Designed miniproteins, single chains, continued (5). Designs and how they scored, part 11

Each design is a single chain, and the fold is of that chain. pLDDT is the mean over its residues in the fold that is shown.

## One batch from the design tools (miniprotein)

Design m16354
Fold by ESMFold2-Fast:
Structure m16354 (fold): chain A 75 residues (1-75)
Amino acid sequence: MLTDEQAELLGRAGEHFARAVQAAKSGNLDEAKRHAAEAIRLFREAGQEEVADSLADTASQLLGVPREEIRALAE
């Protein structure tokens, strides 16, 4: 089960992903990539590897970049 700390990390990950979506819609792809990578890192830190992988796929589609590029940024 998730701890309070893991829940906080997941909340922050969601906020970063929302910012990535907003930045992508505004054409600020560099900012969008940074926020997407940070969201994926936070999901992994929370022990949610499957969610992080799913988010990398979503970010790849949203940003028009390969999934591997998103993963490298989150390393």
Scores: mean pLDDT 78

Design m16355
Fold by ESMFold2-Fast:
Structure m16355 (fold): chain A 120 residues (1-120)
Amino acid sequence: HMSPKEELAELAEELQKAVSDFVKRIREATTPEEIVEALNELKKKLDEIISRLQELAERYPQYKEVLDEVISLLNEAKKLVDEAIEAVRAGAPRETIYELVDKIVELVNKAIDLLEKALE
């Protein structure tokens, strides 16, 4: 039946919402603390989605290859989130932080594209 594809569609939508909410929070942030909070919230959401993707890959081995690639992209995004948090803590210029944010968004959007292509 279509249960795996329905779950993949929902995860793609959740990732799109998570990255949209993240971008909005970063744009509205006025303090380093607010930037760190936005980064931590994104990381938490990515962890939740990665766990669900790993479970799905185990239940449906036919999707394992594409899901492993998506998980790899999201783990790279998480690594950049940690680097962005460290940069904020070190007092890096706002331009440096925004460059890392843009890279995080690009990786998440690439993961969304792969999930959407896997649907049909």
Scores: mean pLDDT 88

Design m16356
Fold by ESMFold2-Fast:
Structure m16356 (fold): chain A 97 residues (1-97)
Amino acid sequence: APPLSLEEYIKRLKELLEKFKKAKTVEEQKEVALEILRLINDLLRDHGAELSEETRKKLTAALEAGSRFLREQTEEAREEFIKEMEEFIKSLEEEAK
């Protein structure tokens, strides 16, 4: 399949983040977090060269927060991952304008 557009990546990241927020079990949260991290890696492969340095820093912070959540599965790590993902998505939306 052809690579997804940046706008399509933003849409899918938003949908997965909402799914992550709504997930009630740790197992469901881990599954969605893994999907988010895979999608971020695909985005970095397809569009990484087009991203600003600031957006790449937000991407790295989101990956680190997601990895922490997968290791710890604490409510604190969950909330931090949500916050870093929201900041990353906002930065991506500013790039897409």
Scores: mean pLDDT 89

Design m16357
Fold by ESMFold2-Fast:
Structure m16357 (fold): chain A 61 residues (1-61)
Amino acid sequence: SALDRALAEHAAGLLRKKLEHEYPDAEIEVETIGTDSVRVTIKIGEEVRELVIPIEEVPNF
């Protein structure tokens, strides 16, 4: 639904801001996977980390 999409995008935006604050020298990408999960990519120099986080877990991350 449109509401589920908006909630997923909101959660992704909050997580992106948090990670940019915690890792200011990193390249941070956060994208929604459907309406239930987000994919996070953190690049620090040559190191790349990818995480898939359920939307409901984003507040605990």
Scores: mean pLDDT 81

Design m16358
Fold by ESMFold2-Fast:
Structure m16358 (fold): chain A 64 residues (1-64)
Amino acid sequence: LSEEMEITNAAFALLAMIEDGASAAEVARYFGVSPATASRVIRELKAGELSAVEAAERLLAARR
């Protein structure tokens, strides 16, 4: 699988979770990142500072 495909799939998952009303803690658990990282990325995404793809890239880069 290419990194591009992994990022695209992550972006779709992130958008679906936000549409379902998922909390930052739920997003953090799903991606394996800290709640602080998830909260920051979600805030920037909702503010229009990040695209869904850019948000997914940051979450994947931050995972353990």
Scores: mean pLDDT 79

Design m16359
Fold by ESMFold2-Fast:
Structure m16359 (fold): chain A 70 residues (1-70)
Amino acid sequence: SLGDINKAAGLLLEGLKKGPDAVPEYVEQAQKLVPEAAEILRKAAEEGVANPAMRGQYVNRAFSEGAKLA
């Protein structure tokens, strides 16, 4: 659902804000909420870890792409 995708995007953003060591746990929780967007969330997490300044854009893109699957 769109609500689950929004929650998953929020979890990804929280993980990225806490730092690289926290990201795996938050990504796993996000993927459990929206398994169909698992790859989208994983890619956004990798990009957000590599470039923290752009994390908001990566999370927003993941939300937009995931929403199309809802």
Scores: mean pLDDT 85

Design m16360
Fold by ESMFold2-Fast:
Structure m16360 (fold): chain A 77 residues (1-77)
Amino acid sequence: SVEEIPESEEEKLVEEIEKLAEELTEEVKAYIEKHKVSQRELMEELSAKLNATYEDSLEKGKLASALALAVKKAYEE
């Protein structure tokens, strides 16, 4: 049980990524509808922005994972 072991950084990271992805999915959908970009083009633009904004690999990876999930959900519909 999770109560027997303190919350790990990995478990917190996964929860944060999923929460961010859910929140970002609606924004990603709105962006796609407005700009009509492909999934690949959007992912390339987001990766470039993350690389320019964040030097910390953990924060970059966390946001990249959340954005990848949000984009996937937006295009799967």
Scores: mean pLDDT 70

Design m16361
Fold by ESMFold2-Fast:
Structure m16361 (fold): chain A 80 residues (1-80)
Amino acid sequence: SELEKRYRERLKKVRELFEKMKEAFDNGDIEKAKKYYEEALRIIDEMLAESTDPEVQAELKEIKEQLEKFYKEMIEKYKS
């Protein structure tokens, strides 16, 4: 369906931003990593606001939690 396609396209964009965030951290570019992190969160939050399906909401919340945990761990390592 078109809704499923749109959902998959947005998840693909979130994955691409997550990979770009990792690359930015590998290069020591914290500002760029933060930009990609914030953009990925924005997309997830928009999808959460649009979704009424509890299973979709649970999946998006899990992805958001993984993204937030990774970013926090990398920032803590970089400050060390």
Scores: mean pLDDT 85

Design m16362
Fold by ESMFold2-Fast:
Structure m16362 (fold): chain A 89 residues (1-89)
Amino acid sequence: SLVEEVAREILERMRPLAERYAAEDLPPEERMRRVFEELIEELRRDPARRPLAEAVELAVRGHELAAAGAPDSELEELAERLLRALREA
């Protein structure tokens, strides 16, 4: 499954980043934010992985907007964009 292969690649890329930021004296939310920022940057460097980078960025943005109490309409638009990006990955 493409979804399973994508999830495995994301987890493999996240592991060393999570370990690096776990050593930082930062709140857990900030550590996770930095992990995702670096993951997105790594994926953007590879043209073949840019759709995946967009999908990860949209997922992170959706989480931040949901936490901030954004309207369901904005969350639905991001969900649709995320699904389109995943189909291109």
Scores: mean pLDDT 75

Design m16363
Fold by ESMFold2-Fast:
Structure m16363 (fold): chain A 101 residues (1-101)
Amino acid sequence: MLRPLDPEVREALDELVAEVDRRIAALTDPEEKIRLGAIESFAAMLASLVGRLQEKEYRPEIVEVLLEGLREVTRHVRAGDLEAAREVILRTLRRINEIEE
């Protein structure tokens, strides 16, 4: 049901990317840098998934799950809890797969 405009999802994704970028700039620990790289990869996967969903019939349930996940990941990254952020990404992807056609 969502149209390609979808500004709320783009805004949430942009906020996550900005937080990851800010965190990377402050990094001194190589292990933390690796975890942030994984979050960036998953953010790119979510962006790609959103693009694909906008090409197909977009359902409000998928958008709601995606927005919730993106916001929760951003909060964990901001708090420095990269393990929780990664868990939320995986949970969000799993939930989207469950809502899948």
Scores: mean pLDDT 69

Design m16364
Fold by ESMFold2-Fast:
Formats: sequence, structure tokens, C-alpha cells
Structure m16364 (fold): chain A 81 residues (1-81)
Amino acid sequence: SARAYYEALAEKVRELARQGRADLVRKTLQIAKQTAQHLNNQQAVDYAQQGLQKLDQGDYDGAAKYAEQALKLLADTIEQQ
């Protein structure tokens, strides 16, 4: 399901940050922000935006934590069937 996908991605993004994969953390945050905007989930948009700001500050762990929060909200919102 879409929920399981976003929950798995939330777990993976923290590991990507630990591996120094800032490029993939940024892409994940951008996807989360775009999806949140399409779903009109303002809280998830805010978390994704805060995560992008943390990446710009070099705080990869902080960015991943915000990405997790956005993705978990999307998992709850986008669930189908």
C-alpha cells in the first residue's frame, strides 16, 4: 500500500543521512513536500520545508528527522483502500 511505502521510506531516510547521502535525503524531502502540497497537508509541507533548511545548514540528522515526520504524516493521509 501507499502507507507501507511511505513508512518504509521514513525508516530508510535516516539510514541515508547516516551514510552521508545528502543528495538522497534532499530528493526525499522534495518528493515529500510535493506530495504534501498535492494532498493539502500543511503540517507535512512544513516538516519537509524545515528538513530542507536543516540540509542547507549541514544538519543531515535533523533533516532526516523532519523527513521522517513528513513521510509518516503522508503515510497516514495517502492510505488507499
Scores: mean pLDDT 82

Design m16365
Fold by ESMFold2-Fast:
Structure m16365 (fold): chain A 78 residues (1-78)
Amino acid sequence: LEEEIEETKELIRSSKLPQELKDKLVAELEETLKLIKEGVDALIEREGLEPMSEEEFLELVLESLRALKQQVEALTAA
């Protein structure tokens, strides 16, 4: 998970996106990682997600990171 977030941050930083957008996306990823470290249950409750197992939550986060990577690539290709 931390590795996936770091890879996504590197992708954003090396992208052709405006610096302001890069800063925003990196900050959002760092905030998400911090909340995960503070407690998966707390993050689920804060985001209004349905109760789920740690495994299901990690899968959801990884899918979200994959989707974000695809969005960044699409934005930089346009």
Scores: mean pLDDT 68

Design m16366
Fold by ESMFold2-Fast:
Structure m16366 (fold): chain A 60 residues (1-60)
Amino acid sequence: MEYRTTLLDPEKLKKEEEEGAKIAKKISEKYPDVKAGDGVPTPEELKDNPEAFIGKIEEV
């Protein structure tokens, strides 16, 4: 196959959206007063270091 530039892959965008929704739902279940993106790390940050966010909540 030939090499083609992969800028914004629709499948990649869909995966990112789906991952964000999953994380938001998980946070809502554990922390009902917390909404994804509202004073919390982005789904990308949570996917990279979810424990870092949990540690921050434990502080408060």
Scores: mean pLDDT 56

Design m16367
Fold by ESMFold2-Fast:
Structure m16367 (fold): chain A 82 residues (1-82)
Amino acid sequence: AASSSQIDAAKSAASTLVPSGATTLDASKALLLALQKAGLAPAVPISDDEDSVGNALSSAMSKLTADQASDIVAAVVQSVMS
């Protein structure tokens, strides 16, 4: 199970890595990198393939509670809207 410190690390990384006005793919790649940095996803190279990124995100996010996933998604949305 993900710890609260891992969720906080993922949120902080997402806020730093997700660009303002990001496309869905760029936001997804940045979120996956944030999850990797927090230890919530395997540290492997992130591809430019939308399906590969989507599958990796689905795998990582499925290990989180709904509240934990929602907190991380909120940080991504706030960064895109900044």
Scores: mean pLDDT 83

Design m16368
Fold by ESMFold2-Fast:
Structure m16368 (fold): chain A 69 residues (1-69)
Amino acid sequence: MEKLLETAVKAAEELLEEARKSKDPAKRELLEGQALSLLRIVRGIAKIQKDEELEKKAEEALAELEAKL
């Protein structure tokens, strides 16, 4: 289950890097939204599965990404 979060964080970071390389504001907003959505999905899965550790780690990863926006 932690591998799912690790994969999502890596994908989200790659989306943010692509967003930062883009000069198109609309494309940046779309990619940033997709990055946040990946982590929100993992957090939602953790809540359904009652995996409190995964939920906490997903919330921490979300806060870190939001701080980078």
Scores: mean pLDDT 80

Design m16369
Fold by ESMFold2-Fast:
Structure m16369 (fold): chain A 78 residues (1-78)
Amino acid sequence: MSVEELAEELYKELLEILTSKTLSLNEKQRRVVELVEKASETEKGLKAAEKALEKIRKEHPEFEPFLAPAEQVIKRKK
């Protein structure tokens, strides 16, 4: 799987979490962090996670508060 393909899959999973009607705000934030942390275990996954989060910030700026902790995970891995 390419970085671009992995980024698209992560983008879809992140959107499913962020748009869920059954998850609380805290649960959404936690699941986003968990997904990004797991993806960032590999160099390829780290790059894909960065691209997925950037796409969400650009296309869905209302979700920024849920993304900030996950963005900190990426910064710490670099």
Scores: mean pLDDT 81

Design m16370
Fold by ESMFold2-Fast:
Structure m16370 (fold): chain A 65 residues (1-65)
Amino acid sequence: SVADGLAAARRIREEGEPPTEESIAAMAEYVKEIMEETGASPESVRAALAEEVGEAVADAVIARM
């Protein structure tokens, strides 16, 4: 769910939890819904996500979509 994706991103950035396949999948679902709602490009979404959770996690989320 969108809430699960937001919670996963928060745990990674604020608590330093390592990303898991489950957290990556939840974030991918959240990002996909944001892109559908806003029409944002994959490039702009990746850039925003990398700022919050780092480039490696952002790349994994985009690849999961």
Scores: mean pLDDT 77

Design m16371
Fold by ESMFold2-Fast:
Structure m16371 (fold): chain A 91 residues (1-91)
Amino acid sequence: SAEREAVRAAAEKAMEELKNLYKDFITPEMEEKLREIVEKAAEEALSDTSLTPAQRRAVAKGRAMEEGLRLLAEHFGLKSVSEFWEYVKKK
């Protein structure tokens, strides 16, 4: 349980970073999908028995961040995370 909580907390930190950086671009519907991304990232990291506890936390955070950025890009009709970064810079 403690390990599960730590891995989930790592994935949630990615969501907090996305919310802080892109709060003006995140809709309520997207926030619900971001929560699903956090849960999925944590579950996938926890299911990988080849990883150390520290690696599971890093993987969960990284996957949540990557998939969250993809969701943001797709929501604005952009093809990649790189295009989303360019879009945000112009605003």
Scores: mean pLDDT 79

Design m16372
Fold by ESMFold2-Fast:
Structure m16372 (fold): chain A 95 residues (1-95)
Amino acid sequence: AKATAEKVLDVPHDLDTVGDALQRARPVQRGIDAALSVPGVTKAEVELLLEETPDGTRVTVVVTAEGESEEAAQKAAELGADTAVRTLREALERL
């Protein structure tokens, strides 16, 4: 079974600042690790889409998980997305 979770985060920082935070905090890897921690999950992918806005940057987090059940895949996708967003938010707050 396969599931996808999507979250959007608007941050009052420019693209370069967000890019630096991504390099430092590794939200993609943190999201993948979190999703793969769910029992019965075999694959996880995290994609980040960055868009410049008048007020800063919009970050779209898309997590796709594959597992032995629809429930496992859905839980993994949500956990991965939540972890990636939290990791990025915390990295930006430490500036």
Scores: mean pLDDT 86

Design m16373
Fold by ESMFold2-Fast:
Structure m16373 (fold): chain A 79 residues (1-79)
Amino acid sequence: MKELEELGKRYRERLENTAPEDLDELYIEGMAELLRLLGAPPELVEKLVEALREKRLEEAEEIAEQLLPWLEKKQEEIE
């Protein structure tokens, strides 16, 4: 939890100081850091980041499905 709290705090600070045109990249970076912190396989996180940056939304959705177990873990922590 401490690492998630620190990541969220840093992400919020970056978000407040980021120009609107750079928000997409900030969101992608924040999501990647969160997934890695949750123990997601690095290769899947890298594929998701690349798919999102390249606007390959269909592939990004497919990779997100594979990352669902780690995303579900985050949902339990928010509960």
Scores: mean pLDDT 68

Design m16374
Fold by ESMFold2-Fast:
Structure m16374 (fold): chain A 86 residues (1-86)
Amino acid sequence: AAAEARAELEEAAREMKEVADKIYAGEATEEDIERLKEAGERAIEALRRLGEVDPAISPEELEAAVAHVRGLTEKLIEEAKKSIKE
């Protein structure tokens, strides 16, 4: 359902935010990068499910949103790698 897909998006966004906060604190780890990748993929899956159930979302809008989430995930992964202290 649309409500369930939106809740999943909010949850994935929350997890991505938690990793971003760790990056800012200089506490990000390789495990946080994997969690970020998983959260990004869950956000994309939730977006695709939302696109299936909400006819107001065009295919072009859906693909733009998916591309945005992928770009944000990639950017955060790069920032995490810069912040990792070994």
Scores: mean pLDDT 79

Design m16375
Fold by ESMFold2-Fast:
Structure m16375 (fold): chain A 92 residues (1-92)
Amino acid sequence: SLEKKGFELLEKGKYTEALVYFHEALKKDPNNAAGLTALALVYLANGHKEKALEYLRKALEADPEKAREVLEKLKDLPEGEELLKELEKLLE
């Protein structure tokens, strides 16, 4: 799937290439919580805190259970646990 390829690229640190797959997934389904959550992480990694929060909120509104599942998966990425703590802090 598009999401699977996007996550494989994130695991390799290829954030820019991963964005292409997540944007394609969102073209098919604008409420794709997995894609929205992944975009939140990528924007945060690039220092775009406001965009990261916007995408995370959209993901939680679309499917809170799926968004949390994807956040858990993202902990396994390089710096993923630290980035997730920053995303959680932005929700406070």
Scores: mean pLDDT 79

Design m16376
Fold by ESMFold2-Fast:
Structure m16376 (fold): chain A 96 residues (1-96)
Amino acid sequence: MEAEELIEKKAEEIKKLILEKGKESGRVELAEELAKKVKELVEKQLAMVVALLESGSFDLPEEELLKRAEEILKKGLTLEQVKRALEVIRRLLEEA
């Protein structure tokens, strides 16, 4: 599975959850707006997680972290980077 295919699959899963929650809460317009941005948000957040993991330090200034994440996005996320970031997110969600 290619990195972009995995990102699109995860974005669609999140999009479906957002749209269902929007219907339940009566916030349909907000949910639709968020759903349109989900892929972009997923890509940005994955790049941020990758930047943190590759730096080995949470003491980086926010500006440097954002710069590294932007460079990762410009080069394109690799399948291994996406898998690593998703595994970290999965563990945090399961252990929280």
Scores: mean pLDDT 75

Design m16377
Fold by ESMFold2-Fast:
Structure m16377 (fold): chain A 98 residues (1-98)
Amino acid sequence: SERQEKLNKVLDEFDEKYRERGEEIEKKVEEAKKKGLSKEELEKIKEEAFEIYKEYLEMLLKAGLAEKEKVELALELVKLDLEDKEKAEELIAKLAEE
């Protein structure tokens, strides 16, 4: 499948570009757990994780594997979860209603 080949290429490019960054985030999380995680340190880790997720979705969009509207919605939902978890949960529940 042409779509599967494009997806594999995006996953390979993403892994090569962001593997080290992902490992740094995991290391920061583990160090924070040992020292006690401050609210400020948690927010910085969340912001870094959001930027990596955004780059992944932008790579999928560029490859024609995702719709722009769906990418924008996914980014808004993740941003809401990071800023206001209760509001994000309300929106998810509303989207799950038939």
Scores: mean pLDDT 70

Design m16378
Fold by ESMFold2-Fast:
Structure m16378 (fold): chain A 93 residues (1-93)
Amino acid sequence: VTVTPEQVFEGLRLGYEVEDRILNAKTPEEIIEISREASKRAVEAAKEGKYAEASYLLDAVRNAAYSLYKDFPEASREAIKLVREAASEGGKY
């Protein structure tokens, strides 16, 4: 499947917005909720054939989780689990 430059740009933009939201979250509950929302959006994007968007959304959650691991280890582990589950589900499309 051919990914267009426009799809890459939009995916990156959405990914940066999600990463910023997670990095600015102040509670474990907010980190998990934003990560869950983004992971669900990634699966929906994959179902619609928006593979760049799906990939960048999951990368954003994973990058933010690794950055927050020292301060919020349990929330970061749950976020990574959500990414793994979404990647597995999205990979079916």
Scores: mean pLDDT 84

Design m16379
Fold by ESMFold2-Fast:
Structure m16379 (fold): chain A 73 residues (1-73)
Amino acid sequence: MKLKVVVSGIKIPENLRPLIESTAKKLAPGVKIEFLDDGLTLSGDGLDPEALQKAAEEIAYAFNGTASEVVEA
């Protein structure tokens, strides 16, 4: 099952992208990250929904954004 979660309301500096990718992959191994103008998307197949939600919430908290609920993509 492919899962997706969106973090919105944040602007991520280019120099912090590697840190965000490492954090997301540590919390949700196998996650794919797509950076957006005002946020990011975390997605992947075979992911743990709770781990994916936690990764999104950790990023949202760090950058004062909002994490969506995990949905099937």
Scores: mean pLDDT 82

Design m16380
Fold by ESMFold2-Fast:
Structure m16380 (fold): chain A 93 residues (1-93)
Amino acid sequence: EEEEIKKKILELMDEAVEALRNGDFQKLDEIIEELQKLAEESTNEKLKRIINSFVDLVKALKDAVEKGEISREQAVEWFTLAKEKAKELIEKL
C-alpha cells in the first residue's frame, strides 16, 4: 500500500539522519539500499523522484564527509533541512 510505503520512507529518513550523526556509515548504506528498493516498489512517480533526490543527497553528503570536504555536523545540518523539505512534499501526495 502507498501509505505503508510513505510511512516507512519517513521512518528511514529519520534513521538516516541519526546514522549520519553517529558516523555509522554501514547503517547509512543499508538505509540507502532500502530507500532505493522502496522507490522501485512505488507506483507514484512524484514519490519516486523525492526518494531518489534524497538518496542522491545522502550519497553526496556521505562522500563529502569521508573525503573531509565538510564536517559530519555540517552534513547533518544540511541533511536535516533536506529531510524536513522531503517530508513536506511527501505529506502533500
Scores: mean pLDDT 81

Design m16381
Fold by ESMFold2-Fast:
Structure m16381 (fold): chain A 54 residues (1-54)
Amino acid sequence: ASAEVERLAGLPGARIDSDETAERLLKLLSRPGGLEAEENAFAAITLAVARSTI
């Protein structure tokens, strides 16, 4: 779900990866690019969360 991807990116991804860097990633996945954008969003959020917990 595109809306859900956008929410996930806004919550953990933006905080953990760095406010500015995360914001750029959020803009990329928020852009209408199809499934690729959603996959990138999930990958970015997963990496940010993993980095925070590890």
Scores: mean pLDDT 55

Design m16382
Fold by ESMFold2-Fast:
Structure m16382 (fold): chain A 72 residues (1-72)
Amino acid sequence: DGAVDALLALRRELEKERSEKMAKLLEEDKKIMEEADEDEKYKKELREKINKKHKERQEELDKEFEEALAKA
């Protein structure tokens, strides 16, 4: 019981940290996209680069999350 509650609390904390880190990345990405107004090709390439970085960062955060849970 106590072990399950501790694991759930840890999971919630890690999910919150992950969400906060992702929110910061999204704010940075919005600024980059806003500054890139007018060139459709440039916007498309920029969006693809942003999506790739997001995916890589999400995979890093997911790995950190799984490793933290495995240690618990």
Scores: mean pLDDT 75

Design m16383
Fold by ESMFold2-Fast:
Structure m16383 (fold): chain A 82 residues (1-82)
Amino acid sequence: GDLTGAAESVSGSLESLSKSVTGACKTAATSGLEEVEKALKQGDGEAAVKSGLSASEKLSKSCSGAAATGAKEMVDTVKSLL
């Protein structure tokens, strides 16, 4: 469903971010990606979206500058899908 597509989009964003950032921000992005992918493999689109929201919230706290702004925008987007 649409929730699965949204979770896949968040997964792609987390993967892209994990390749462009370092330190705690990279760790949060990588951990979030693993949780979203795990839920997607289980066929639970709602759990995948909720994992994406949790990951985005952690990124907004762990990242700085443009990465933190992007994480906040991901939180707002994911919340609109729940």
Scores: mean pLDDT 79

Design m16384
Fold by ESMFold2-Fast:
Structure m16384 (fold): chain A 85 residues (1-85)
Amino acid sequence: SLSEEIEKLEKELNEATQRLADAMNAGDRAAISEVKAELERLKEEFKQLETEAKNLNDEKSVKRAQELIARADRLIAVADKLLAR
């Protein structure tokens, strides 16, 4: 179901969040770059799920996808800031 797809990708986002924290603590620029790419992929997948949820008139899933997109955006911004230094 759409809900199960969102939950699966949210788990991947949680795992990417932890990997970003670990990479930041290690000062591992290559790992930060890899996690950024994963976060950008997850953001695009959440955008696709948001579109699907809108087509199904599933307001709860739309809001959930939008929240996860915003979370991915914040993490990408953190990674970008770290890689610029």
Scores: mean pLDDT 89

Design m16385
Fold by ESMFold2-Fast:
Structure m16385 (fold): chain A 84 residues (1-84)
Amino acid sequence: MEEEAKQEAADRVLEEGRKRGPIGLAASQAVKANFDDEEKALATIDAMAEASPERGDEIREVGRRMLEEYRKTYEELLAQKKAE
C-alpha cells in the first residue's frame, strides 16, 4: 500500500509538472527519481539550478513546490488506502 501510494503520488506530480512547462517537468522528474530521499531530491534540484543560473531561482522555487505537492499527494493517498 505505501509503495503503491508513493508511485501514484510520483506519477501525479510528474503529470502536474508537465503542465507547468519544461522547468516543471524537469523538477517533477527529479522528485520522482528521488521520492524516497528528500535530501537527494533537493540536491538534484540544486544541481539543475546551478547548471542554469539564469533560471536558478525559478528552478529551485518550482522544485520546492513539486516536492511539497508530492508529500501532500502521498499523504492523501496513504490516508485513503488506510481508510479502505
Scores: mean pLDDT 78

Design m16386
Fold by ESMFold2-Fast:
Structure m16386 (fold): chain A 59 residues (1-59)
Amino acid sequence: SPEELLERFKKEYGSLEEYIAKKVGGVSPGTARSLFDEEDLKAGSEEEVLKRIREKYLK
């Protein structure tokens, strides 16, 4: 679920923004936050969430 993904990211990386910045690369945590919304978490998998964020970054 989206909540389980958020808890895992917070546990392993300290925050969702830090997780995204580290995994997407080339973006600050602040920028990562602007590229991401709650709808992206509905993808249900870490790989799909990152894919959606990368698509927004390249848009």
Scores: mean pLDDT 68

Design m16387
Fold by ESMFold2-Fast:
Structure m16387 (fold): chain A 85 residues (1-85)
Amino acid sequence: MKLSREQTQERIKRRMLEIADRMGFDDYRDYLESLSNEQIMEMATASGGFLYSYNPKSEEERYELAELFVSEQERQVDLLLQLQK
C-alpha cells in the first residue's frame, strides 16, 4: 500500500546491484540478485547499523540506515573507479 516503501526497497536493491556490477563482482551480484527486496533492505540496514553503531528503532530508521550505507558504498566505488580510470 505504501508505494514509497516498495519503491525505496526496489531502488536500494538496484543500487546495490549497480555497485556490484561496477566493481566486477559477478558472484556477489548474482547473490544480491537472488535476494528479495526485503532481504536486501535487511542486509543494507544491518550493514549500516554495524558501520554507524546504531540499532534502528523504526522501519523509517531502517530505511535511513540502508540509504546511508548504500550512499557510502557508491561514494567509495566512485573513488576506486576514478583511481583505476
Scores: mean pLDDT 77

Design m16388
Fold by ESMFold2-Fast:
Structure m16388 (fold): chain A 85 residues (1-85)
Amino acid sequence: KEKELKEKMLKIVEETKKKAGELIKKAVETLSGEEAEKIADKIMGLVSEVAAEAYEAIKNGVTEEKLKKIEEKAKKAVEEAEKLV
């Protein structure tokens, strides 16, 4: 079961990075250069927090509770990123 939880955790990180990349691309296409860079930096910060917490959970043992926490954190990070674009 821990192997399945690790795989789900890695998938959350990958999906979050993919979504962030799409939002950054949209920001670059729709905003001024300076505004696009500022928004991209904020989005990257949100993604880095999700990834760091997910990787620590993988390193220290994944539980269903940790997986749920990372799912919620990733969802909130994407929602905040979407509000910026």
Scores: mean pLDDT 82

